# Designed miniproteins, single chains, continued (5): the designs that were tried, part 46

Each design is a single chain, and the fold is of that chain. pLDDT is the mean over its residues in the fold that is shown.

## One batch from the design tools (miniprotein)

Design m17687
Fold by ESMFold2-Fast:
Structure m17687 (fold): chain A 62 residues (1-62)
Amino acid sequence: AAAEEALKATPRKDILQAVGHAILGIGYELDGDNEGAIKSYEEALALDPTMSAVRKKLEELK
C-alpha cells in the first residue's frame, strides 16, 4: 500500500537518529571543530539523504 511504502521510505527512528547527528554537527561547528561537524553531518546524510540543510552545511564546510 502507498501509505506503508511511504512509511518504509522515511522510518521515524532513522529520521530521529539523523536529526541527532545533525544537532551534533551544529554543536561541533559552535565549538570550532569543523572536522567533527563534517563527520556528524555525513552520518546524518547516511541515515537520511533528504536533509537538504545538512547537505548544504556539509558542502560549505568542505
Scores: mean pLDDT 73

Design m17688
Fold by ESMFold2-Fast:
Structure m17688 (fold): chain A 79 residues (1-79)
Amino acid sequence: SVTELIGLLLRIIGLELDLEFGRDVPKEELEKLIEELGKLGVPKEKIEEIREMLRKAKNNEEKLEVLEKMKEAVMELLK
């Protein structure tokens, strides 16, 4: 639903703020968001792309790139 997509978008934004403020965000928390994106209708190809980015991420800057890609996927579903 649109409500669930908006809720997920707000969770993504919250984690982006955590990373921007120098707080650590475990990959497990990002993986949970990726699973929810799949459940809400993000195509498998996009999910696999985002998962591969997360696997390769070594620092907060690269985790922010993963979160940005997740936001793009949510925004595509909201259109």
Scores: mean pLDDT 86

Design m17689
Fold by ESMFold2-Fast:
Structure m17689 (fold): chain A 67 residues (1-67)
Amino acid sequence: GPIDEKEIKEAMARIQISVLKLMAKRSEDEEKKEFLLKAVEEAERLLEEGKPEEAIEVLKKAIKEVE
């Protein structure tokens, strides 16, 4: 059958986590790097708890704060 909404949200969160990890790795600003890695850690924890929507919100908020 088609991928369900939860599976799509989990995949989206994992993609966003990978993007933030890459941004952190390439950042020259130590404070920005630490902030991004903290957001990744929180999002990974939320995914382990089965809360992909909350993980996505944490990641979106982190991206907005560092732009």
Scores: mean pLDDT 82

Design m17690
Fold by ESMFold2-Fast:
Structure m17690 (fold): chain A 74 residues (1-74)
Amino acid sequence: SDVDITQQQLDQLKKQFEDKIKKTLSPEKAKEVMDQMDLVAKRAITLVKQGRISPQQAVDFFKSTTEGLINSAK
C-alpha cells in the first residue's frame, strides 16, 4: 500500500537523519530535533493515509522539513 511504501521510505530517511543530527548537534538539541522529526514523519504518514498527498510528496515534505529543523537548531 501507499502507506507501507511511505513508512518504509521514511524509516530509512529517519535513520540517515538521526546519524546526521547526532554528528551535527549537541545531545540536547539532537533529542529535540529527533522528537520533532518523529512528529513530522507521523504527520506525513497520516496525510498519505487520508489520500491528501502521495508517498513522494510525503518523502519530499519530510526531507525539507527535517533539513529546516536541523539548520534552525545550529
Scores: mean pLDDT 88

Design m17691
Fold by ESMFold2-Fast:
Structure m17691 (fold): chain A 82 residues (1-82)
Amino acid sequence: MARELIERAKKLVEEAERLDKEGKPKPELRKKAEELARQAYELARAAGDLELEGEALDILGKATEDPSRSSALGIESAVLRL
């Protein structure tokens, strides 16, 4: 169940990234991936499955811009917060 949701979300993220590179982003694909990853995350947490929870969070981060990856966007963003 949760594993299948993660795999489906991962495929949607890959498709959304491909379309974004082609200059035709499709927000619907990102939203679907986000919802599937969110459902997988909740199921993993309810089951106490830390591995699935981690995978769901990783996919969710890719479906949306994860704030925890702000450091990867460059030091300039951190400086502007000061």
Scores: mean pLDDT 69

Design m17692
Fold by ESMFold2-Fast:
Structure m17692 (fold): chain A 61 residues (1-61)
Amino acid sequence: SLDDILRLIGLKLRLIGLELDKELIERSDLPEEEKKRKLEEIEKEKEELEREIEELEKKLA
């Protein structure tokens, strides 16, 4: 459905945003311990989004 397609686009845009945030954090002047913590949080969010994307893509196939 159109709603499912729009949701998929939204999830993929959020994933791109997380990848950009990861790059910004890696290139930042933040302390190493803070970078590690933030990168771990981003990876967890990325894994959840990737799971949702895969399930939705299967539904749309």
Scores: mean pLDDT 85

Design m17693
Fold by ESMFold2-Fast:
Structure m17693 (fold): chain A 74 residues (1-74)
Amino acid sequence: AARHIAGTLEAAEVLARDADHAVVLVTGPRAAAMRPGDHVEEVAAPAAGLRLVDGWVVEVAPDGKAARVAGRIA
């Protein structure tokens, strides 16, 4: 079953965005535990002035060191 990842993660990079949604890159130990289909409560990208809510892990790098999370811009 898909996991729920509670709290606020920090994005290393914003990969793509439109007016309502973004895809961000999460790295480090936080990414190592992620799997495609996991729900992410919140991701902050402070340098971009962006916060994602209701995120979902869409892809994890083969080395487990990075994950792509798609979510709604708050």
Scores: mean pLDDT 80

Design m17694
Fold by ESMFold2-Fast:
Structure m17694 (fold): chain A 105 residues (1-105)
Amino acid sequence: SNEKAIEYLKKAEEYLQKAIDAARQGNMDEAIKNLEKARDYLKKAKEYTTNPEIKRAVSLLEKAVKTFAENVKAGKLTPEQASIAAENFLKGVKVLIEKLKKELE
C-alpha cells in the first residue's frame, strides 16, 4: 500500500539523515552503514507502491544510493562529497513522500 511505502520512505529519510551526520563528523564507516540501511528501506518502499512513476523514481534513487555507498567503500569520495550526496538523496525521498501523500487524498 502507499501508506506502507510512505512508512518505509520515512525510515529511508531517517537513515539518510544519520548518514549525513556521520559524514559531517568524518565517520565514513558509520555513513556507509546508514546509506546501506537507507537503501534497504527504499527497496521496501518500492515493493509497497502501486504508482509506476513513483516506483521508477524510488528504483532510480535506490540504485544511486547503492552506487554511492560502493564508491564511499572504495575510498573514491571525501566526507564532504558523501554529505552532499546524502543531502541530495534526502531531498529526493522528501519529494517522493509528498507525492505519495497526495495519492492518499
Scores: mean pLDDT 84

Design m17695
Fold by ESMFold2-Fast:
Structure m17695 (fold): chain A 60 residues (1-60)
Amino acid sequence: MKTFVIEGLSLSQLIGYALRIIGEFPEAEVRLEGDKLVVTVEDDPEAIKFVEGLIEEAKK
């Protein structure tokens, strides 16, 4: 399993990312911890690339 943390975004943006991840990869686990979104996915290259892409988009 691979775990990612998405932070530095508003609560509404974090919820939006959580819904996009669950919609694309229903097996993914997402948790909101204060101002952070913790995402855990299986060692699936497609799932990993998808979450990495969202993190890169969030940096812009």
Scores: mean pLDDT 80

Design m17696
Fold by ESMFold2-Fast:
Structure m17696 (fold): chain A 80 residues (1-80)
Amino acid sequence: NTVETIKQLFDTIKNSSNNDEKIKALQELGKLLTEDPSLLIIIQEQFPEEADYLRDLVESNNVDPAVRKEARNAIYLALE
């Protein structure tokens, strides 16, 4: 069920037209990764395309700055 939650969060992050919804989904993903860092390994193995999309969000200059900040936070919180 956690994997299904991650899938739904990534769907929102990739496909929502609303930046507030994307930010919320990124914050929820970051919280999950903070609580269980092993989920990052699961994401890399089962959701490599979605992991690549998060990296693209962090590196992109044409993405909303708040969305980019939360994407970076979601990735880096799991490593801290």
Scores: mean pLDDT 77

Design m17697
Fold by ESMFold2-Fast:
Order: sequence, then C-alpha cells, then structure tokens
Structure m17697 (fold): chain A 100 residues (1-100)
Amino acid sequence: SVEEKLREIIEEVKKLLEKVKELLKKVEELLEKDPEKAKELAEEAEKLLEEAEKLVLEAERLAKENNAPLELRREIVLAGAEVGVLRMRLYELRKELEKV
C-alpha cells in the first residue's frame, strides 16, 4: 500500500539522519586534530543529507497525492525539519574547516 511505502521511506530517512548525526559529531571531534579526515566525513554527511532530502520530497509528494493520514504527514514534516537543522550544522562545521 501507499501507507506502507511511506512508512518505509520515513524509516529510511530516519536511518540516514542518524548516520548524518554520527558523522557530524565525528567531524566536530576531528576539526582541530585531523582537519583532512573531518573534511572527508563532512563530504560523506553531505551525500547522505542529499539522499535524505530526495526521500523527504518523494514522501511529501506521495502523501499529498494519496491523502495520507495526519500521523504520516506529521512524521514527514518533522523529518524535513531535522534535515534542515542538520544541513545548517554541516554548513557551520564546513565554515570552521575552511579556517584551518
């Protein structure tokens, strides 16, 4: 069903965002100790965020076209908000890496 597909997409987004959080934490820890490694991990985080953004957009489209339950729509909105927060965090960390 569309609802099952939406739940699968939401779970995939959540997994990607958890990986991004772990990578960003490592970037922050390595910022002064190993800037080159921190930059590599930041690039990996960017790729995972781009994947999460694409999945959120697909979920938003499917939810709108199929009048998805309010519960699923809320989870999609929250996932999109978290993507925005993590993108801002990545931007700040990259800005610090440019100073090194």
Scores: mean pLDDT 89

Design m17698
Fold by ESMFold2-Fast:
Structure m17698 (fold): chain A 74 residues (1-74)
Amino acid sequence: MSEKEKLEKKVLELVEKSAEAAHQGDYETAAKYLEKALEYTVKLLELLGASQEVIDAAKARGEGLVAKLKELAA
């Protein structure tokens, strides 16, 4: 597999695990998996040559979703 394919697969696996945890009401675990998915998404965007503005926007949006999941866990 290419590096791109490996990163894409990892993002999909982590998003799926986050969704499974959220479906079970485990929003804290869902938030942790989504945080890891965001890290790999940033790496994928960097590999694809995305602009810094696009990377920053993706990070901000992803961090906002993680924060909302953490609030649901509290």
Scores: mean pLDDT 83

Design m17699
Fold by ESMFold2-Fast:
Structure m17699 (fold): chain A 72 residues (1-72)
Amino acid sequence: SDEKAQGYIDGAKKLLEQGKYEEAINAAKFALRLATTNELKAEAYLLIAEAYEKMGKFEEAEKYRKKAEELL
């Protein structure tokens, strides 16, 4: 459900703030599986992109950023 997707998005944001980038990516991927709106899916993709960028994985970050842009 979108409510559960939002819960995982909020969790991913907290994990990013804590520097737990791999855990943040996993939480955002769970949000993608549950999200039914393009807005929630885009937010989850942007969180995955931010985590990869913080890890220095710029090609992966760009891939997920483009996925988010295609939904908006």
Scores: mean pLDDT 88

Design m17700
Fold by ESMFold2-Fast:
Structure m17700 (fold): chain A 67 residues (1-67)
Amino acid sequence: ASQETIDKYKEEAIKRALEVAKSPGATELDINRTVHEFAQEAAPSLSSQQLADISREAMTKALEELS
């Protein structure tokens, strides 16, 4: 995948994770589920390493929002 494609998927993953994190009563489990579902959708387009990096960044930003 091109860097532009990777950046697009990263932005979408972060957006979805943050939307969940900002929801009333959201938990780390809810964020984990959302990020995992996104990774499954993106898997045909990205390498395992790219998926791991995107998932980690989305998780990090969403967990910061829970605080």
Scores: mean pLDDT 82

Design m17701
Fold by ESMFold2-Fast:
Structure m17701 (fold): chain A 67 residues (1-67)
Amino acid sequence: MENEKLLLEAEIHLALGEMALSVGDYELAIKHYEKAIELLEQVEESPESRELLERAKEGLEEAKKRL
């Protein structure tokens, strides 16, 4: 289903953003977190999608502060 694919893609981008942040690639982290947020905004609201969206937004702000 399309919604499941969007959620999976968002999870992948969130994980890639977290990895980029951990190695100090803040520009790459921002790119992945922004993509995760974009995908999650297209997903139907659920507890899981809300948690992922919060994590992506927190990661994005952290990456931006480190630039």
Scores: mean pLDDT 85

Design m17702
Fold by ESMFold2-Fast:
Structure m17702 (fold): chain A 70 residues (1-70)
Amino acid sequence: KSELILEGREAAVQARYDGHEELAKAFEEAIKVVESGNEEADKLMRQAVEAYLNGDWEKALELARKAAEL
């Protein structure tokens, strides 16, 4: 859990550095939902981080937004 939050924070920082401000904000909001203990948000956040690491910014944004809306 704490490792996922750390990875999410690092992804948000890197996305902002790369010019993906909307993705960075979506990760920041999704982290708040993960911190609240929502298991669905944990799954979506893991998938969003994985999509980001694979260079799929569009999919990462979609998944992070879904997690943030929970």
Scores: mean pLDDT 82

Design m17703
Fold by ESMFold2-Fast:
Structure m17703 (fold): chain A 71 residues (1-71)
Amino acid sequence: GLAELERALREAVEAGELSEADAEAILSAVRAGDYEAAQNTLVRALARGELSPEDAQRIGRALKEAFEAGE
């Protein structure tokens, strides 16, 4: 759900692998029901080389779960 996504994003930000701005953009997109906007923000962060593949996979799974759960 959204709580798992918030946790995954927070851990990535605290590890220095994701900016707070990108984390907020992903959360805002999910709250708006815009899965594509959330996914695009995650992909851009990965493309910049700041986000590890492991963290990207964890966040991606949490993102899909949050969208499917309707949170």
Scores: mean pLDDT 78

Design m17704
Fold by ESMFold2-Fast:
Structure m17704 (fold): chain A 68 residues (1-68)
Amino acid sequence: MDALVEGNAAFQAGDYERAIAAYEKAIAEDPTNRLAHYRLGLAYRELAKQRGNDPELLAKADEHFARA
């Protein structure tokens, strides 16, 4: 299964931790994958919201958006 496709399915299901793991795998396979960085940023942002706007998770989202 394509890691990006797996991440998208998890994200749509609201399973942001699983989405993060899948998108990290996509980035490990291709560190220049801008789409994977963008999607990982979104997943960190949504997880941060679930965790009361955790500033570390929001910072990780911002870092990945910068690489998208």
Scores: mean pLDDT 84

Design m17705
Fold by ESMFold2-Fast:
Structure m17705 (fold): chain A 92 residues (1-92)
Amino acid sequence: SDALRREIEQLIKELEKQGYKVEYRVEGNEVTITIEAPNITSAIGIALIAIGLSLDGMDIKVEIKGNKVTVTITGKDLDEALRNALRFLQSL
């Protein structure tokens, strides 16, 4: 969905204004978002949000490397993956 991609890109721009570096990739039914936070505490906060969403039933995996958090979000289709990615970004 072009509308979902535009909303994701707008949220990424807002995060970048706040000092985060954000990259995202779409492959099949999977969205990968890599966030470089301004510090380790912020990265841990992002990871905890992703873990919380996973416990709520979202298919989201989280990896931390220093101040960098990578989340991999899978949907039953691309539209669900994009919708879940949007929900994750809105939760930050």
Scores: mean pLDDT 87

Design m17706
Fold by ESMFold2-Fast:
Structure m17706 (fold): chain A 65 residues (1-65)
Amino acid sequence: SAGAEAAYAAGKKYYEQGKLEEAVVAYQAALAHDPNYKEAWENLAKALEELGKKEEAEKYRKKAA
């Protein structure tokens, strides 16, 4: 959906800027629009790992598989 794509694009932009917490929020918004958005699950897990939230990241990574 357009909403999921826009939120995911915002998440990538925040991630590239090092705004990891804002990237997490944007990726979560993408998943609220489309829970099957595999790339959003993968990038959410990656951003969480970089924030040191490894256990939470592993949980979301399993959702992407």
Scores: mean pLDDT 84

Design m17707
Fold by ESMFold2-Fast:
Structure m17707 (fold): chain A 99 residues (1-99)
Amino acid sequence: MTAEEYRRKAEEFLEEAKRAAEEGDEEKAAEYAREAYFYAAHAAGGYAREGRLEEAAALAREMAERFRELAEIARGVAAEAARESAEGLEAFAEDLAAA
């Protein structure tokens, strides 16, 4: 997959996580949130590997904010997965900015 394809998959799974959270399926919301994080991390890492560090950091911050939005509507394990995903992407963006 290209970085752009990974980004699209991250957005698709984040939307699925939001729907599952709205339906009260916290386990499914957590699964989709973890899938979204996997694809978001690979997209940001893909941009970084191409030397597109600004785009990598911007994507990581954008996705971190969207995971924080998910954490506001999610409950239990889904809220935890969303928070952990946001923290991981924020740390990735900070590491890129510090280099």
Scores: mean pLDDT 86

Design m17708
Fold by ESMFold2-Fast:
Parts: sequence; C-alpha cells; structure tokens
Structure m17708 (fold): chain A 93 residues (1-93)
Amino acid sequence: MLREALELVAEKRYEEAEELFRELAAELKAQGDYRSLEAAHLAIHGVVLGIADVDEALEIYERILAGDEKLFEETREKVLAAQKEAAATQEAK
C-alpha cells in the first residue's frame, strides 16, 4: 500500500493517495506499529516536498523499519526543514 500511495503523490493525485494512506494508517494503528506509521508519514511528505522520489522514499522507509535510528532522525529533520521552507514561501505571498 505505501508504494501505491507514494506513486499517487508523485502523480499529484493527492485525494487518492490520502485514501490509501488512511487505510495503511488504520492497519498500522491496529497493530500498534506507530514507528512504521511515522516512517510512512515521512516517506509521503518527502515525495510531496520533492526531496525524495518514490523508490528513495521506500528505501528510507524500509531502512527505518530495520532499525536505522540515525536515518529516522535525519529524515525527520529534512522533512521538517523542507516543510518550514515551503510554508515560509506560501506565507510570503
């Protein structure tokens, strides 16, 4: 499901991507897997913000799930920085 959601985001089909992500998020929450849920959020935001393509985002996601804590923190910081820059650009107009 995550690959399909990321591909929809890359195609700018955000409403369909949101629906697939909602289903994935419900499954992960039912399993108590909040780490995978946060990693999936970071993957989607990375593609939305243009800082990762679909394959890059999936590789980062899989490595985070495998216990790469440093990559998890680095990815979170990159996404937050890109979100702040995007928000500042929108606010300045």
Scores: mean pLDDT 79

Design m17709
Fold by ESMFold2-Fast:
Structure m17709 (fold): chain A 84 residues (1-84)
Amino acid sequence: DEEVKLAIAEIALAVIINSESKSDTPYAKEIRKLAEEALTALSNKDYDKAIEYVRKLIEVARKNGDEETARIAERVLSILEEIK
């Protein structure tokens, strides 16, 4: 069920991008960039690079107290590590 897991990961990253799309804060821009880079890596089937960006996204979210974004990103990380 790799296709369903990948779709869930992609949707979760898109949700992160969309939730931050109305904010011009440095934090929102960094989170969007990391999530967009993770999606680009996934489109290229570069799971190692996608995992790297998602790990950085979790770190940045936690440092900024955004537990909701961190939780979503942790689920993405779990899915990508299972697919890899």
Scores: mean pLDDT 84

Design m17710
Fold by ESMFold2-Fast:
Structure m17710 (fold): chain A 74 residues (1-74)
Amino acid sequence: SNLARAEELRRQGMEAMRQGNYEEAIRLLEQALELASQATDRPTRELSDLATAYDLAGDTERADALYAQAEALA
């Protein structure tokens, strides 16, 4: 399912984030968000994880926008 694949990609993205590979983490988490968004109207976990990856990468403006989006859906 799209949610199961999104979870797999999310786990890979979080691992890349732990390794400090923020560009790879963003790529994986963007794919996870895309798949989750096809399966649910509230991909809040995926939005929050992607926001954290952007924040750690130094893109605080994009991170803030994604956090606001996640909060609006919670």
Scores: mean pLDDT 87

Design m17711
Fold by ESMFold2-Fast:
Structure m17711 (fold): chain A 86 residues (1-86)
Amino acid sequence: MTLVIVFEGLSVPELIAEALRAIGLGLDGYDVEIEIHGDRLTITIRGADEELIEHYKELAKKYAERGYEVTVTEKGDEVRIEVKRG
């Protein structure tokens, strides 16, 4: 399954933390692609298991508790999680 996580409007410390988290997954052997365009961070993980997908869903819920807008879309073999500030 492909997991796509999109962060938009993160603070600089939050953006660094999420980029480092994704880099760590790549070092642990996941197929990870990281793209940064302005204030948007896109993380694509191919071959994501259900445990990793659930981990990012729980992470997104924590962002929602802090006032971020969270959208989860499931289509075919893709799970897309979007986390956006106002």
Scores: mean pLDDT 86

Design m17712
Fold by ESMFold2-Fast:
Structure m17712 (fold): chain A 64 residues (1-64)
Amino acid sequence: MREFLKELIELGKKGNKKAALQAVALATLLNDKESLEEAKKIAEELGVSEEEIEEAIKELEEHS
């Protein structure tokens, strides 16, 4: 999970909006404050909405 989170953040930095959204959701579930702040900044720069973040969290919960 932690390695995957770092990969999602890197993809987000490259402009992958879905990866940034997934990174925010995963960091929230893991209570990783540092990664959450970084992922949120990237997601905001890419225009990710709060609704998209909530849906990503739900998707992870359904499959975990």
Scores: mean pLDDT 76

Design m17713
Fold by ESMFold2-Fast:
Structure m17713 (fold): chain A 60 residues (1-60)
Amino acid sequence: MGKLYRALVDLKSDKEDELDLKKGDIVEVLERLPDGFLRVRSLKTGKEGLVPESHLEELS
């Protein structure tokens, strides 16, 4: 498994490539992007998408 992060706040996106998260949701990092976004997979839903790194907390 890749690095695990926790959502610091509720995230709601209207964009197809961005992932909706609830505060406290755990995600696995799949890819780091140059624009301050991470491509992640939600452990709760199994869905993948982009999330701003600034809204996530690393668990390790």
Scores: mean pLDDT 79

Design m17714
Fold by ESMFold2-Fast:
Structure m17714 (fold): chain A 100 residues (1-100)
Amino acid sequence: LVEEAEKLIEEAERLLEEAKKSKDPKEAFELYVRAFDLAVRAYDLYVKAGDLDGAERAARLALEAGKGALEVATNREELLRAIGMILRGIGMLLDVELAK
């Protein structure tokens, strides 16, 4: 569980860096969405393992990906998706804090 979550976090971090370097807003948005998905999957694995520190890291990464997606959103659909990602990331962070 933890080893799988760590690999997902490493991949999500790489995708975030690629998104930040992309000059194509559409490409950057897709990279942020992929990073978000991996961070959410890592969060679930950390929660199942009882690793609250890992879950917090994954939740923060998901929130960062959502914020990045919001900055590069070029249409209403992308904007709403990015807002949803941010809200989910905040919810995951709150869940971790309440579990402490």
Scores: mean pLDDT 88

Design m17716
Fold by ESMFold2-Fast:
Structure m17716 (fold): chain A 74 residues (1-74)
Amino acid sequence: MEKRIEAEILLSLARMQVSVVRIALENGRADPEEAREMLRRAKELAEEAVRLDPSLEKEAREIIAEAERLEKEL
């Protein structure tokens, strides 16, 4: 069960990174370099979560897709 808890934490961190970038973009306060770094990290965290618990693949893919969408807006 440790791997599942770790995976859920990684997914939560990935969601937070994406949310921070989305909110910053909506408020016109996004630093493009910082935002790209946060989105890159979010994708890495989501991919690691799937490695630890493959049952989270759907949630991770949704996070990765949103991160890629936001990268196109930068």
Scores: mean pLDDT 84

Design m17717
Fold by ESMFold2-Fast:
Structure m17717 (fold): chain A 56 residues (1-56)
Amino acid sequence: SLPPKSTAVEAAKHLLRAFPTVPEEVLARFLARELGLSLEEARKAVREARKILEEE
């Protein structure tokens, strides 16, 4: 089954914090592979996570 969207966003937040210099596309591909998401959903999760981190 697909993981909840909240799980994908939290995973993306951890990746952005751990690898701030890595391009978002690379992080999205990694997230898609690890969580079994489509690349589009992974890109969306990374974008949402970045927005949250920018507002913190």
Scores: mean pLDDT 79

Design m17718
Fold by ESMFold2-Fast:
Structure m17718 (fold): chain A 63 residues (1-63)
Amino acid sequence: AEEEIEKLLEDARKMMLDLGIPEERVEEVIKEAREKAKEILKTDPEKAVQEARRLLEEGLRAL
């Protein structure tokens, strides 16, 4: 679960950078997604992975 979340966050970071989003903002989004995923990971590891994926999709859509 933790490794899966980190991989999703790394992939999202690369995608956002490729889209020309400033590194500062990409880092902010990744940091927030990581924090949220970590909190959920304590109660529901499966839900944490789903939430990380949802945040990735929302981030891309909000651009």
Scores: mean pLDDT 74

Design m17719
Fold by ESMFold2-Fast:
Structure m17719 (fold): chain A 73 residues (1-73)
Amino acid sequence: NKEEALRLEIEAAVYEIAGAVYELNGDYEKAAEYYRKAAEYLEKAAELDPENKEKYLELAKILRKKAEELAAK
């Protein structure tokens, strides 16, 4: 299950990078969408890796907060 959690963490990183690219281009709607997707993958990883659950959930929380702020623009 730890291998699956790592795969989900990598997916989250890809979506976070995409979100950052859209944010730099001023596409706040797309940036928010991708940050939210990254958070969803981290939340799934948290369910599969109890040892890193708190870390994943805290990162997801940060990304969801960022997505909410960008979507409000």
Scores: mean pLDDT 86

Design m17720
Fold by ESMFold2-Fast:
Structure m17720 (fold): chain A 80 residues (1-80)
Amino acid sequence: SNKEKAEELLEKIEELVKELIEALKQSDYKKAQELAEKILELLEELDEIMKNLSEEEKEEFKKRVKELEERASKAIEEAE
């Protein structure tokens, strides 16, 4: 189902965000940039899948995406 595809994709994004945070902690900015680009590509894929979800399901996934964005933003701020 579209919900299952969205869940799988979000789990993949969550793992890449963890790798991004680790790369930033190691000051591996080249790897961090490559991971950030991959995360953005997968977020675009998630947005396309989410168009086919109910409004309630969209709100739940948007909340989870915001939590991931906050985690990534904090890691970037700490890397400065």
Scores: mean pLDDT 84

Design m17721
Fold by ESMFold2-Fast:
Structure m17721 (fold): chain A 95 residues (1-95)
Amino acid sequence: SVADVPALVAALTDPDPEVRAQAALALGDLGEAAREELRPAIPTLVRLLRDPDPLVANQAANLLGVIGGEEARAALERALRDPDPRVREQARRAL
């Protein structure tokens, strides 16, 4: 539920890739209902665009798109200039 968003966001930075993947999936299921609660997580989601698990990286991009607005858009536009081509691809897909 939306009340679980802070715990799920913390789980996105867990050292266990399975924990990160499950947290990303759960946040994706909440979608737009969690938009406001996800806004403070923008810096964490930007870091996760380079996560080695494509499920986590893809979901981070999707969540930045769901959050929307100037802050999320500015973060994605900065990611388009990242030296890592995988990060640039995730940002391009989310915009």
Scores: mean pLDDT 81

Design m17722
Fold by ESMFold2-Fast:
Structure m17722 (fold): chain A 87 residues (1-87)
Amino acid sequence: EEERKRELLERAKRLALEAKRLVSEVSGVPLEEVLKLLEEAAELIYEATGSKEPLEALKKFKENPGPETFEETVKLIVDMAEEALAS
C-alpha cells in the first residue's frame, strides 16, 4: 500500500529533522532523546524500503558519537526518504 509507505517515509524524515533541530537549537538535549528519534526514523525507513543502511549508520553513530556521524545518519535518512517519496 503506497499510502502507508508514504506516511512511514514522511514520518522518518520529520523525526530525523527534529533530531537535527534539537542538536542545533536546544542546549542540554540528552543524547538518549536524539538516539530515540533516529532509531525510530531508521526503523521506519527499513519498514518502508527494506534498507538497513540507516540502522547501520545509527550503529556507527552510537559507537562513535560526534557531529560527523550524527550528520551522516540524518542526511542518509532524509535522502533515502526523499528518494523513495520521489519514486
Scores: mean pLDDT 83

Design m17723
Fold by ESMFold2-Fast:
Parts: sequence; C-alpha cells; structure tokens
Structure m17723 (fold): chain A 86 residues (1-86)
Amino acid sequence: KPVSPEEAAQAVREAARLGGTEAADYVGEKLGIPKEVRDAIRASGEAFGMPPALIAAGVVGAAHQYGMVSDEATRAALEAAERELP
C-alpha cells in the first residue's frame, strides 16, 4: 500500500517527538526501508546536527527512491519537518 501524504507527515511529526536515533528507525520500519539505508541517513543527520524531523524526512526521501511514496507524500513530509524546526 502506498504511503499517503497525511501518513508521511504524521510519521515525521511522531519522529520529531521521539527524537534522535529512534526517528529514522520509526519511519523506516513503517515504510519498509532497509536498516542499512536507515542507519546511513541517521548517521549523516546526526553528524550534521540535524533535528529528528529532518532525519525522518530523509528516510521518506529514501522511500521515494524505492517507489514506495509519491512526490506529494515526500513534499508533505518535508513541510511537516519544516514546521517542527525551531
């Protein structure tokens, strides 16, 4: 089942609440993204001091590359991440 824009945005908001390492794993498991890809995105995000919402949005972007999410769902995730930024 393709991820809807609402589901993608909600996953990013929940990831922002969970924080840190758990953000990438939460979204990645929901979208079926391989652990190795999730770990790479998390490590990159942490190295650059990215907030959890941006790390989660990165995982949604990876899901888009695997054809699991639409352009609209990816955009909704990025918009949700921007709203969660300080």
Scores: mean pLDDT 71

